# Designed miniproteins, single chains, continued (2): the designs that were tried, part 97

Each design is a single chain, and the fold is of that chain. pLDDT is the mean over its residues in the fold that is shown.

## One batch from the design tools (miniprotein)

Design m7573
Fold by ESMFold2-Fast:
Structure m7573 (fold): chain A 75 residues (1-75)
Amino acid sequence: SEEDKKKAEEIAKKFEEDFKGLKEWAEKQEDKSLAIEGLENGLKVLDEALKKLPDSEKLKKLKKEIEEELKKLKE
């Protein structure tokens, strides 16, 4: 339904904002281990969101960005 589509879009936008904030927060962290923990926890939440919104290109892009940031931090 139209209402269901609108709700899905609202949820995706909220997650997009939250995860953008998480990435920005992690980039400002002096404690690399704390940044890694925060991003890994964020990925778990994002994976659950993707189960509900599997076709969300925005959430898929955010997951990739967070995974790339984690890879850089773990090197």
Scores: mean pLDDT 76

Design m7574
Fold by ESMFold2-Fast:
Formats: C-alpha cells, structure tokens, sequence
Structure m7574 (fold): chain A 120 residues (1-120)
C-alpha cells in the first residue's frame, strides 16, 4: 500500500539520519555540549523509528516528530557555532557537509511524516 511504502521510505531516512548523527558525535567528541545534543537527537530518532514500525497513532507520530525537530534544531545551532570557530579547513568542510546532510534528511523526514499523517 502507499502507507506501507511511505513507512519503509521514512524508516530508511531515519536510519540514514542515525548514521549522520553518529558521525557528528565522532567528529565533535571534544565538545560535550554538541555530543549531548547529538545523543538527544539520536534518542528522538530511535523513538520515532519505533513508533513508525509499531504503526503508532497520528497524534503520537506528530508528538515524536516535533520532539525530533526540536532536538535537531538545537544540534544544528551548536554545529553552526562550531563551524564559525573552526580554524582547520578539513574539519570545517566535514562539519559543513554533515550539517548540510542532517538538514536535508530532516526536510525529507518532515515531508514523509506529513504525507503519512495525511493518509491516516
């Protein structure tokens, strides 16, 4: 069904987002605030992933997505601050690439969540 196809696509994007978050944690290991924000986002992604698999209600999916978006916004702001202070060109390029990939994945996740909710 269209609903099942959207769920599988959303689960795939959430798995990609988890991989990007793990790379951010590794790259920012020397910044406890960035690590903490990334770990909170990882937990929010895992919670939404479980809810999608368990076919949770539209209300629960909405609540979990809002939590994920809030945690992602905090991490993005911290990464932008790190980018502004980064003096190593290679590390700056890697941070910028990971931030861009995170923002792209979050936009696609938001679109699929909205489409899934419209069908339920």
Amino acid sequence: SEVDALREELLGLLEEALRVVEEIIALTADDPEAVAAAEELREAIERLKRAVRERASPAELTELFVELATKAQRLSALLEELLARETDEARRARLAALLGRLQELLGRIAELVARLLALE
Scores: mean pLDDT 90

Design m7575
Fold by ESMFold2-Fast:
Structure m7575 (fold): chain A 76 residues (1-76)
Amino acid sequence: DKYLEEGEKALRAEDYQKAVEYYQKAIAADPNNARAWTLLGLSYLKLGRTEEARAYFQKALALDPNNLLARGLLAE
């Protein structure tokens, strides 16, 4: 929760590496947090690391099959 807030601040500041660090901490605290996996994937996508982003979106979708954001990003 606190880590998700800090990650979203970093994402808004376009500090994608800092966002990755916070989302990894959020996942370490709760590995079933589909939102954290989705935002980690988005951060990797912003860094140009498309294959890593794809793997994280697949993880988010496995946790929440109705995750339209992760599904849409995988379709690209």
Scores: mean pLDDT 83

Design m7577
Fold by ESMFold2-Fast:
Structure m7577 (fold): chain A 80 residues (1-80)
Amino acid sequence: MEGVEGARRAAESGGGAAGAAAAIAGTGGGLDAALAGASEEEAAAAGGAAGEAAARAAGGSGEAGREAGYANGLNNARGM
């Protein structure tokens, strides 16, 4: 799944904690935005921003975290 690859990239940059943090934060951000009525693109962007911040906080790459969060946010919005 595309989200898994993004999370793996984030994990490679900062270890498993960074990848897991990005995936979790991205999932939460995207889902929260989608439940509030945001578009798929807005939910994905919210997930990406949350993933970027979480990856950075865990010592990983902000860019890799954004990719993981965006993918997870988009996948959750599409699943609704």
Scores: mean pLDDT 70

Design m7578
Fold by ESMFold2-Fast:
Structure m7578 (fold): chain A 72 residues (1-72)
Amino acid sequence: DEKYKQAQEYIDKAQEALANGDAETALEYARKAVEYGLQLEDAIKSTGLVIEGIGIALEAVLRYGIPFEKIP
């Protein structure tokens, strides 16, 4: 599934951005991963990607203090 591969790539990019202190880019990629994850027919893969994307977004907000207007 191309959407699954794309969602995993977005998770990887979000994690890299988060590690580099780029919280805004991390939130953008986490949001894209969640959007692609929600489009998957495989409920287990979809749920895993959504949880991981939300976790990255939450870590970015808590670690770097992103304002509400920039939360996905």
Scores: mean pLDDT 75

Design m7579
Fold by ESMFold2-Fast:
Order: structure tokens, then sequence, then C-alpha cells
Structure m7579 (fold): chain A 61 residues (1-61)
């Protein structure tokens, strides 16, 4: 359900913050994961999430 995806996205955001990622970068990563969920109708793989993380961290540095 949409509520289950929202909970998963919030859990992802909290994990990113726990890793020392800034709120701004964490929010950008979560937004990209949410867009991918809307496109594919499922939560992305760990590899897809890692790719988004690496791309957004590279832009923030």
Amino acid sequence: SEEDFKKALEALRQSLLAMGISEEVADRIVKKVEELIKKNGRFPSAAEVLTILEEELAKAK
C-alpha cells in the first residue's frame, strides 16, 4: 500500500541520517527512491538505492 511505502521511505531516511548524511541529501535520496517506486510500482533493490546514494553524495561534495 502507499502507507507501507511511506513507512519504508521514512525508515530509509532515518538510516541515512544515522549514517551521518545531512537532512538535505537524505531528503533528495528519499525523493528519488519515491519517484522510482511511482515508476515501477515496487520498492527499488538495494543496488538501485546504493546507486542513488552514491550519485547524490557525489553532487553534495
Scores: mean pLDDT 81

Design m7580
Fold by ESMFold2-Fast:
Order: sequence, then structure tokens, then C-alpha cells
Structure m7580 (fold): chain A 61 residues (1-61)
Amino acid sequence: MSIPERLAELRERIARAEPEELFELETEVGVLELEHAVKRDFSHFDELRELAEEIRRREAA
């Protein structure tokens, strides 16, 4: 699965996630960030940051 496909899937899952699922989704975002860092591919870095911020906002609510 390509990184853009995984980003789209994560975005949809975060939008429909219950509070109990947020920790699992946060972990998956972190793994994808590490994958990007290893490949030195920063083209999706802003999108990953947006997903992490969305999870944080939902956890804070």
C-alpha cells in the first residue's frame, strides 16, 4: 500500500473513531512518520502532522 493510500485510510478512520481507538490510530500515525523519516520523503509530512493534531484535538475533547 502506498503512503498516500495509508494517509487517506487513516484520515477516514480517525474521523469515525471512538475515543478507545485513538491510541491505536496515534500509534499507526507514528509508525508512518518513522517510515517517512527513514525514506527521507517529506512530501507527506504536513499531512501526517495534520493527522497527529486531529488525534490530539479529539483526545483533548
Scores: mean pLDDT 71

Design m7581
Fold by ESMFold2-Fast:
Structure m7581 (fold): chain A 75 residues (1-75)
Amino acid sequence: AAEEIVRLVAEGLGAIKDPAEREAALPYVQRAVLAAQEGDYEKAAEYLDKALGLVSDPRAIEHLEKARELALEAK
């Protein structure tokens, strides 16, 4: 679960075309990854939800939404 969330978050960040959106989302996705690695899937989902509010690229949204769904299923 954590490994899949980390991979999807990395793919999501890489899909963000706007550098400003990537910079804004970065602290939230970093916190989401840390929370997932610690088994705190509820916090991981909350941080991913915040990151989703900052990105507009459809491919980034798809990857981050999938990561959030996995976090919600894992808790």
Scores: mean pLDDT 83

Design m7582
Fold by ESMFold2-Fast:
Structure m7582 (fold): chain A 72 residues (1-72)
Amino acid sequence: VEEALKHLEKMKEVATGEAKSYFEKAIDALKAGDLDTAIKYAMKGIQEAVAQGNIEAMEHGAKALASLRKAK
């Protein structure tokens, strides 16, 4: 959970527009203990970052998803 939170916060810092909004929702869900919702919004944020060509957000997104899957 702590590692996933770190990576999601980093993605929020480097992301813009809707991708940033999705990562904020993922962080809120993770803090509430809702792993399924956190994964859902993290994936949406990554897809949006990919569409924008934001490679840094994509790299942190892969690490965040790996950490979320371990926390489940």
Scores: mean pLDDT 76

Design m7583
Fold by ESMFold2-Fast:
Structure m7583 (fold): chain A 60 residues (1-60)
Amino acid sequence: SEELEEIAREVAERTGASPGRALAAIEFYKMVPDASAEQIATLTGLSVEAARLAKELLDK
């Protein structure tokens, strides 16, 4: 979805994260909404800050 790609791009631009890893984090949050930012960071290789931003933007 274009919306998810836009969120991934914003996370990448603001945190310096890989856009692909940001998108993976968003996909994981959609499947496991209760996952912590720390868990998603570990699974995707994002920083905790980037994972947290992805969740906040996805929850909107």
Scores: mean pLDDT 81

Design m7584
Fold by ESMFold2-Fast:
Structure m7584 (fold): chain A 101 residues (1-101)
Amino acid sequence: TRERLKELVEKIVEKLEEAAKIMKSNGLTRTAEFLERIVKELREAAETLDPESLVRETRRLAGKAFLRLRFTKPELSPEDQKKVEELLEEITELVREMEAL
C-alpha cells in the first residue's frame, strides 16, 4: 500500500540521518551534507511520486548513499565503521521490502 511505502521510506530516512550524524562526528562534513540532500530528495519523492516511481527513486537514492558511505567508511573509527555497516544492511533490507510490495 502507499502508506506502507511511505513508512519504509521514513525508516530509510531515519537510517540515513543516523549515518549523517556519524559522518559529522568524524569530521566528514561533505559526506554528511550529501546524505542530508538524499534525505531531502527521498522525502520529496515520498510526497510527489506514484508507488512504482517511488520504489525506483528510493533504490536509486539509496544506491548513491551506499556508494558514498562505502567510500568514506575507512576514514571512520572502528566502532563507527561497524555502526555504518549495520545501517547499510538495514537500509538494504528496507529497500528489499519496498521492492516486494
Scores: mean pLDDT 87

Design m7585
Fold by ESMFold2-Fast:
Structure m7585 (fold): chain A 65 residues (1-65)
Amino acid sequence: MEEAERLAREAAELGRQGNYKEAVELAKEASKIEGGRDINIELAREELKQGHHGTALALLIGAQE
């Protein structure tokens, strides 16, 4: 669980920096861990609320794979 949170938060940070390819890859790794998909979705909702649409999309793509 802690590892999934770390990967998902790192993915969000990369997304905010415009590194969407790496953000998707880390979000996919987080989603392979139990609970990681839900963490990606939760963070994507927070990013959407802040107007970071590209970051939210990267997290959601990772959550689906």
Scores: mean pLDDT 83

Design m7586
Fold by ESMFold2-Fast:
Structure m7586 (fold): chain A 55 residues (1-55)
Amino acid sequence: EEEEKEKELIEKKKKLQEKVEEIMSQDHPSKEEVVKKLKELAEELGLTELKPGSL
């Protein structure tokens, strides 16, 4: 179980990094857009608890 969990975490991290890079590549994107994208990511990754509505 732990080995499978580690693989999932690595995949999630890769996806997160790619999306963060995309957002940062933009010339100072609006806060609203960033929050929305982060919320979507958190939901997709199942990390809703990590985003209490701020970051």
Scores: mean pLDDT 66

Design m7587
Fold by ESMFold2-Fast:
Structure m7587 (fold): chain A 76 residues (1-76)
Amino acid sequence: MEERRKFVEELEEKAAPLEEELEKILKEAGGDPNSPEEAEKRLKVLVEKMEEKAPEVAKLYEEYWSELIKKAKEAL
């Protein structure tokens, strides 16, 4: 929970001028993934799209979600 808040704050700070574009990318990616494998695949697509617009935001997003997905896979 606290790590998510810090991630959101950093994302907002770096992505403020690109919020509409990032929201569009997230909306086009569809709903929440139902498995760690699906989340990993979705993350790759999102990062590729974000990297085209904001590479720093893409890197932050990839690092945060990759760590969560890794932990989810280890727990299963």
Scores: mean pLDDT 65

Design m7588
Fold by ESMFold2-Fast:
Structure m7588 (fold): chain A 66 residues (1-66)
Amino acid sequence: QPVADARAAASTLSPDEAARHYIAGAKALYKQGKKDVALELLDFALSLNPSPETRAEIEKLKKEVE
């Protein structure tokens, strides 16, 4: 894919990879009792339009946190 590295300083992650990072962050925040922030991260991850598998994981986590 052309000019992919031209965005390296601004964004180096695919939507799915970015969503995966937010899922990991949300799990850590939920473990710390920061449910509101965890839900915000999960909603943001969904807004990135990730893969169906990643989306299903986010939906499951939202039910666990909510």
Scores: mean pLDDT 72

Design m7589
Fold by ESMFold2-Fast:
Structure m7589 (fold): chain A 69 residues (1-69)
Amino acid sequence: KEEAIRLLEDAGVAAATGDAERAIKLLEEAKKLVPELSEELDKAIERLRAGDFDGAIELVKKVIEKLEE
């Protein structure tokens, strides 16, 4: 759980700096730790591939919020 949150935080930082490849890699690693949230993480990856970094960051924040519940 805590490791997944760290990967998601790092993915958000990568997305904020425009590094889509690194952000996607970190989200793929997070999906392995929290497969129950894989659909939401896939949506974030799709937004990164489309160049919607702000939209991807918002989805990552939502996933972190769910993990903190």
Scores: mean pLDDT 81

Design m7590
Fold by ESMFold2-Fast:
Structure m7590 (fold): chain A 73 residues (1-73)
Amino acid sequence: MDEIEKKLIELFEEVLGVKPVGIDDNFFRLGGDYLKAKKLIKKIKETFGIDVPLSDLIERPTIKELSDYIKNN
């Protein structure tokens, strides 16, 4: 598991209040709602310097998909 994936797992666990989070777990299936999604986006920007649009999070709701997004942006 790479460093970006590890850090994203920490952010998912912090925002959702659930542990453990797996790499293929869907943020919204784990109980993420609109407000938690906005909080996650803010933390991703603070951590990686990347702005993730809400629509992109909805389309890429797993650690694996978001990690790939961050690596390519």
Scores: mean pLDDT 85

Design m7591
Fold by ESMFold2-Fast:
Structure m7591 (fold): chain A 68 residues (1-68)
Amino acid sequence: NGEQAVLDYLKNKLVVKPGPYATEEDLLGKGFRGLARTETLKLIKQRKLTVENVDELAKIRTEAEKQV
């Protein structure tokens, strides 16, 4: 599912992208909720994830949600 796909990516494949730093509002605007939002927000604060990182995670979630 989409939430699990995001969590798996954060643990195994996350690479910090260059660009402006992401905010909690960016996560909310992209529809992140629950554990995926909490874990991504933690990494934004600890590893300075960018808006490009949040956009990539949103695409990963959406593509996983299209798969049954």
Scores: mean pLDDT 78

Design m7592
Fold by ESMFold2-Fast:
Structure m7592 (fold): chain A 50 residues (1-50)
Amino acid sequence: SRMEEAIEYGERLIRQGLDTGSIGLRLIKEFGLSDQEAAEAVRAALERSR
């Protein structure tokens, strides 16, 4: 799904050292997520990166 793809992409960006704000904006642009969906994807990506 688009959300799962966004979470996996966010997870990769976190490992590359990007800040959460930059990741959120990139997810909005690349996956067409809303601000709320991007925030949810960033939170999930952070949890999966542990």
Scores: mean pLDDT 85

Design m7593
Fold by ESMFold2-Fast:
Structure m7593 (fold): chain A 92 residues (1-92)
Amino acid sequence: NAEELRKKAEELFDKAIEAAQNGDVETARKYAIEAARLFREALEKGDKRAPVLGTALVMALIGLAEDARLQGNEELAEKYLEIAKEVSRLLN
């Protein structure tokens, strides 16, 4: 049960990053938030890897925000930071 939730969250994590890399902020947000919820549920059911992977998702979103800022896209950077903040809140 916990492992299945974590694996689904990992799948959604990958989809969130792929959508973000393609500039699809709305799809990235949707998948990132769902991944965070599933990582939280997996943790509550005893999956000790879930919080590590949830933290990795936050860091990946922050990295995407930094990449956007380096490319001069401050608006996109702010959107990815907003998603990172929401994910972090859901994990804690």
Scores: mean pLDDT 88

Design m7594
Fold by ESMFold2-Fast:
Structure m7594 (fold): chain A 70 residues (1-70)
Amino acid sequence: MEDEKLLEKLRERLAAAEARARAGDPEASFDLGVLQVAAAVLARFSEDPAISREADELLRRAAELEAAVE
């Protein structure tokens, strides 16, 4: 359950970072970068393949959002 709880927290933080990016907050890019690192760690080291896959999907979404905001 620990990896699932962390994944849920990362999803919450991604939604917040996306909302901040839409509002023009300059810290949104930094938050997205931090989320990418956290998601990559979870994807690589989670023992649950489903959690690993969802973390990898979150990593891709965060990277796409960061690219879109520069």
Scores: mean pLDDT 80

Design m7595
Fold by ESMFold2-Fast:
Structure m7595 (fold): chain A 77 residues (1-77)
Amino acid sequence: MHMSEEQVEKVKETLLKAGVSEEKAEEIAEKLGKVPEEYATEAAVTLARLAGLTAPQAVEVAIAAGGSREEAEKLVE
């Protein structure tokens, strides 16, 4: 029910493509990998926005983390 290794890697790649540094992307992906499923979308949006990502980019990170697009969009806008 927590994020799989594949989802953690997908989060990291999504953050890197959005311009987040490798160190910060790895830190965020590791944190999200330890978050329970019910908080994954909220945590992904929050951490992505704190890293300086736009609302659309934060939604993509949340989707990569296994979150729903609808919930992620509510959390950004």
Scores: mean pLDDT 78

Design m7596
Fold by ESMFold2-Fast:
Structure m7596 (fold): chain A 59 residues (1-59)
Amino acid sequence: MDKETVESLIKIGEQLYKQGKYDSAIKVYDVAAELAEKSGDKKSAEKAKKLKEEVQKKK
């Protein structure tokens, strides 16, 4: 899996968060984190997990 796919999912999650769609943003960040972990991209996986936690606090 290339890094561009994970980056795109993170951007989609950010847009959903800005729209107040917290549940959808959490799901997208979960997918981004899982794909990043499977590809060995620990930095992107950690970023997606932190963004998910931030959205969960606002829910």
Scores: mean pLDDT 80

Design m7597
Fold by ESMFold2-Fast:
Structure m7597 (fold): chain A 96 residues (1-96)
Amino acid sequence: MEKTKKKIKELEEKIKELEKNKKVEDMGKLVELVAQKQLLKLALELGIELPEELLNLSGFEIIGYLFDIAQGREVEGLSEEAKEALRELLEALEKR
């Protein structure tokens, strides 16, 4: 969980810098960073340990994988540990 906490802090700093600059071209990147931060915070609150592989993915990539798992699609390029963490995160989201 230390890696997840560190990643959240890094995302918060990047979000703050992009918000300060107020550039239209950064809006998509800002949304992506906010999505990644919220997913990592949720995992931390639920005690789900995210492998480093997932910490290196963008928020949109993580959301895409969650949709693929929800649809019963095979997820390529991820370890079994990463897939299991995503399944736990998805189950928690569905119980809300």
Scores: mean pLDDT 78

Design m7598
Fold by ESMFold2-Fast:
Structure m7598 (fold): chain A 67 residues (1-67)
Amino acid sequence: VEELIEEAKRLLKESKNPKAQKHFKTAIENLEKGNYAAGFGHLALGYIEEGRYDKAKEYFDKAVEAL
């Protein structure tokens, strides 16, 4: 979880896309609260906005598993 939060924080800092930034910020907030399904889901949405469909699929699958 710590590695995931670190990744999301890095993506938030590096992203130039406001829509992706909003999803990464929401992912961090949910992961910190222990809402893993929502956290993984917003990571996937952020990656979609960045055009990283490979990573989006990975995190979407994790979100479904966390339900």
Scores: mean pLDDT 82

Design m7599
Fold by ESMFold2-Fast:
Structure m7599 (fold): chain A 65 residues (1-65)
Amino acid sequence: LSPLEQRILDLLLERGGEALSASEIAEALGVSQSAVTRALNSLLEKGYVEKIGRRYRAGAAALAL
């Protein structure tokens, strides 16, 4: 994972299954929403996060780490 992908994954795991929007993740990590959206698309492709409406949550693959 890239450093930003790892930080996003760590945040989602810390929130215990809570689903967060890209803007909420961007605010929490102090990074741009566009950077977060690109990282989230990569994490979705890898199965580490799942998309629930407009929000993102840690996926089953991430919970196994």
Scores: mean pLDDT 82

Design m7600
Fold by ESMFold2-Fast:
Structure m7600 (fold): chain A 67 residues (1-67)
Amino acid sequence: ALVPTHPAPAPADLNLTPAEAAARRAALEALAAELGVSVETVLRAIQAYAREFGYLPALADLPALLA
């Protein structure tokens, strides 16, 4: 059965402390390297997805968003 809509994306993911932003940056850099793209491209895809769909993309969906 389908569940209700996902909660709104966490604004804290876009408004992190410097330490949290650095940790997230490292994770996104690793993902970007795995996908063969820049971390900026990954961040833009995540932000665009969250804005359009109202929730954060799963890591598995990022390659499709970056294509």
Scores: mean pLDDT 64

Design m7601
Fold by ESMFold2-Fast:
Structure m7601 (fold): chain A 65 residues (1-65)
Amino acid sequence: MSEVERIMELLIKGGEAFQAGDYDTAIELFEEAERLAREAGMEKAARMARESKDKAIQAKEEAEK
């Protein structure tokens, strides 16, 4: 599997976990996608993963209110 393919898979799975309300899993998946994208020098993909991770963190914080 290419780095791009793996990063996209992680982003898709993270989004699915986010929609299911599993914010911890979503955060982990997006964080891994960001890490892999940075290692591969894919700055746009890294930004997308970081933004998705930040949204998942915010949603997790709101879920306990």
Scores: mean pLDDT 83

Design m7602
Fold by ESMFold2-Fast:
Structure m7602 (fold): chain A 77 residues (1-77)
Amino acid sequence: SEEELLKQGDEYFNAGKYLAALNVYKTLLEKFPESAYKDEIAERIYKVGNYFKGRNLYNQAVEIYEYLLEKFPESKY
């Protein structure tokens, strides 16, 4: 379910498994494009991008931010 995917993504995110979390969040958005959790997911994806930027992994950070802009063009992120 949508709620199970959100929970799984958040479990990976809280465990510091950011790429695993990102993949679950992307799967949620693909299966449930009108999800009520869109804003929460956008914030989580933005934080994953910030993680890679903080580690000087700029190519990965840019790819994540570009995905965020593509999927959430109206987002403040």
Scores: mean pLDDT 82

Design m7603
Fold by ESMFold2-Fast:
Structure m7603 (fold): chain A 55 residues (1-55)
Amino acid sequence: SALEEELRRLRAELEERYRASGGRDPAVEKQLLAEYLARARALLDRAGVRELNLT
Protein backbone atom coordinates (compact mmCIF):
# COMPACT_ATOMS: atom_id res chain seq x y z
CA SER A 1 0.00 0.00 0.00
CA ALA A 2 1.03 3.64 -0.36
CA LEU A 3 1.15 4.02 3.44
CA GLU A 4 3.38 0.94 3.80
CA GLU A 5 5.74 2.30 1.12
CA GLU A 6 5.86 5.75 2.79
CA LEU A 7 6.69 4.12 6.14
CA ARG A 8 9.46 2.03 4.50
CA ARG A 9 10.91 5.16 2.88
CA LEU A 10 10.76 7.04 6.20
CA ARG A 11 12.62 4.21 7.95
CA ALA A 12 15.24 4.04 5.16
CA GLU A 13 15.76 7.83 5.33
CA LEU A 14 16.32 7.78 9.09
CA GLU A 15 18.58 4.69 8.94
CA GLU A 16 20.74 6.50 6.34
CA ARG A 17 20.88 9.63 8.53
CA TYR A 18 21.93 7.52 11.54
CA ARG A 19 24.61 5.78 9.44
CA ALA A 20 25.85 9.15 8.14
CA SER A 21 26.21 10.35 11.76
CA GLY A 22 28.57 7.41 12.52
CA GLY A 23 25.87 5.03 13.75
CA ARG A 24 26.98 5.02 17.41
CA ASP A 25 25.70 8.17 19.17
CA PRO A 26 22.82 7.34 21.57
CA ALA A 27 21.63 10.98 21.53
CA VAL A 28 21.34 10.94 17.72
CA GLU A 29 19.59 7.54 17.88
CA LYS A 30 17.08 8.88 20.44
CA GLN A 31 16.46 12.02 18.36
CA LEU A 32 15.90 10.00 15.15
CA LEU A 33 13.60 7.55 16.96
CA ALA A 34 11.49 10.48 18.23
CA GLU A 35 11.36 11.92 14.69
CA TYR A 36 10.36 8.51 13.28
CA LEU A 37 7.50 8.17 15.79
CA ALA A 38 6.24 11.72 15.11
CA ARG A 39 6.41 11.40 11.31
CA ALA A 40 4.94 7.87 11.32
CA ARG A 41 1.98 9.13 13.40
CA ALA A 42 1.48 11.98 10.92
CA LEU A 43 1.45 9.49 8.01
CA LEU A 44 -1.07 7.27 9.83
CA ASP A 45 -3.28 10.28 10.64
CA ARG A 46 -3.17 11.38 7.00
CA ALA A 47 -4.24 7.86 5.92
CA GLY A 48 -7.14 7.91 8.43
CA VAL A 49 -5.60 5.30 10.75
CA ARG A 50 -6.33 6.07 14.41
CA GLU A 51 -4.56 3.15 16.11
CA LEU A 52 -0.77 2.98 16.25
CA ASN A 53 0.63 -0.16 17.90
CA LEU A 54 4.36 0.35 18.55
CA THR A 55 4.90 -2.60 20.90
Scores: mean pLDDT 77

Design m7604
Fold by ESMFold2-Fast:
Structure m7604 (fold): chain A 107 residues (1-107)
Amino acid sequence: MVEEALRLATEAARLFAAGDVEGALEKLGEALRLLGVPEAEIREILELLRKAAEGDPAAWSELAARMAALSRQGELGQLKAGLIGMALAGIAVRRGLSAAEVAARQL
């Protein structure tokens, strides 16, 4: 389950980097579902990722806040946050953002 979720999130990151936003959202949704994230929360996360891919800086800040909250929910929460972070890294690659710009947007 964990290895499959990581594989799907890696594929989602690659799809975001390639500009396939809808394919990336589908794969990340599958990864989060495997980790037991509720469907309503998955829908909210995917909508924020879509907005982040479109260049909305408010969506980056909201995703950073959600990742911070998830990271406080133990090892499984940290893993969920990591999968969202991988998706954001893919978006950053597509947009040509530096590591410093990615870190600034996630803080």
Scores: mean pLDDT 82

Design m7605
Fold by ESMFold2-Fast:
Structure m7605 (fold): chain A 82 residues (1-82)
Amino acid sequence: MEPPEEIKKLVAEGVKALEAGDYEKARELFEEALKKAIEELGEDHPIVVAALLGLARAYEKLGDLEKAKELFERVRELIEKA
């Protein structure tokens, strides 16, 4: 199933924000991408894993290590079940 252009753009912009060091913007973009991806494609779609990984990295860079850990664990579970 091909992810909608809007979700792909949100993930791409989130990655650019991470690369630029704008971690709060990256968090917002990945949270929006994750919400839309789950609503439109379901949790099993590869784009959900991409959004979760980006969100985990953003939280890690913001110093929210507990939230980052939870998100990385969720990614691991999804990859192991796929």
Scores: mean pLDDT 82

Design m7606
Fold by ESMFold2-Fast:
Structure m7606 (fold): chain A 65 residues (1-65)
Amino acid sequence: SAEDFLKKGRELYKQGKYEEAVKYFEEAIKLDPNLPEAYRLLAGAYAKLGQTPEALRYGQKASDL
């Protein structure tokens, strides 16, 4: 489920595995594209990776939902 992917992504994020966390958050969004928390978490992971344009895009998407 989308929630299972979010849970795994958050576990990876806590471990500092931001690239892996991004993959799980993207899978959550593919399953549920109307899930603001997934976009916020994805934005956070991109920010940790220094990918500012992606972080801003997904943060805005979370706010628009």
Scores: mean pLDDT 85

Design m7607
Fold by ESMFold2-Fast:
Parts: structure tokens; C-alpha cells; sequence
Structure m7607 (fold): chain A 58 residues (1-58)
């Protein structure tokens, strides 16, 4: 399982996106493109798109 940590606030601006706060842990499900990844929140189980620039590898 590839786990990443949010390094910044990620606002949920659309239904396809996942909102995150700094320190939230996510599982990488799919790299959609160079800028976005589909992830699952380990806290809530919610899935959505987040910018890769907001994530660091754990």
C-alpha cells in the first residue's frame, strides 16, 4: 500500500475531489496524470482526486 501525507490544505471544490488538511494520510489508488492522483482517505475511507503537489510519501 502506497501511503502519502497531505502537506497543505486541499479544498474540496468539486464532487470528484477529496478535501484534506495537513497531516491527513491517504492511500494512492491511481496516478491520473502528472498533476493529480486518485487517493483514499485512511481516516474516512472517502475517495477522490487531489493534486500531487499537496502530498509527500510516508
Amino acid sequence: MEVYRATQVVPKTSEDELGLRPGDLVELLEEVDENYALVRSLKTGEEGLVPKSALERV
Scores: mean pLDDT 83

Design m7608
Fold by ESMFold2-Fast:
Structure m7608 (fold): chain A 93 residues (1-93)
Amino acid sequence: SMSQQQIAQQIRQIFQQVASQGDTMTKDTAISYLQQIANIVGMDFSVQIRNMVNSLPGDVITKDQFADIVLKIADKIPDQAIRDIIINIVNSM
């Protein structure tokens, strides 16, 4: 199984890729990155992720909207240590 340090590193790498997209990204790109985060933490959030992203207006989302969805996903993770890692990464960006 992955260590907490490995989880933090992989999630941070995804946030670096998100930053490389500029100020906005397409909904499909956002869903892809959010699914990667869910997979790293071992959770199936595929339906919840699609519903949250598709509830937003237009065809693109902002970095702030992406961060908000990540925090909503973190709230659903039963492992407090993993939630704390994700919250800390979001708040440090």
Scores: mean pLDDT 83

Design m7609
Fold by ESMFold2-Fast:
Structure m7609 (fold): chain A 84 residues (1-84)
Amino acid sequence: LYRPDPALAALLRSVGETRETYSEGEILRAIRRYIEKEKLADPATGTVWDVSDTELGKLLGLDSIDINDLTPFIELIEKHATKV
């Protein structure tokens, strides 16, 4: 299980997640819910086109991302959550 730092915890709370610890899969699922809520995904391809100026973009350190590429999201969890 992972304990989110304040920045990741803020993103998780924005989609209704208020627990102290999460599995990696639960964090990834919550990030997908954030993308859907904020309408960040390109409707034609399902890719995130511009995440700059969003909480997700700040956590990723990227301006655009393919939501089907899990590598940046795994790196986000490793940087912004402590394994417990």
Scores: mean pLDDT 76

Design m7610
Fold by ESMFold2-Fast:
Structure m7610 (fold): chain A 63 residues (1-63)
Amino acid sequence: SAALELMVRVAAHELGISEETARRAIELALAGASPEEIARATGLSVKDARGLVRAAEAARRDE
């Protein structure tokens, strides 16, 4: 999805992380992982992981 690729690039830029890490975090969020699980898997803060969960939920609503 073009929207998912854009989300990965925006998250990587905003959080100062690699696109690989951003994609992993977003994929976990889309799979229903908690912010705490995403933070543990990627090294992001729980606050940043929670932001990614909200973004993934917004993207899912467009389906």
Scores: mean pLDDT 80

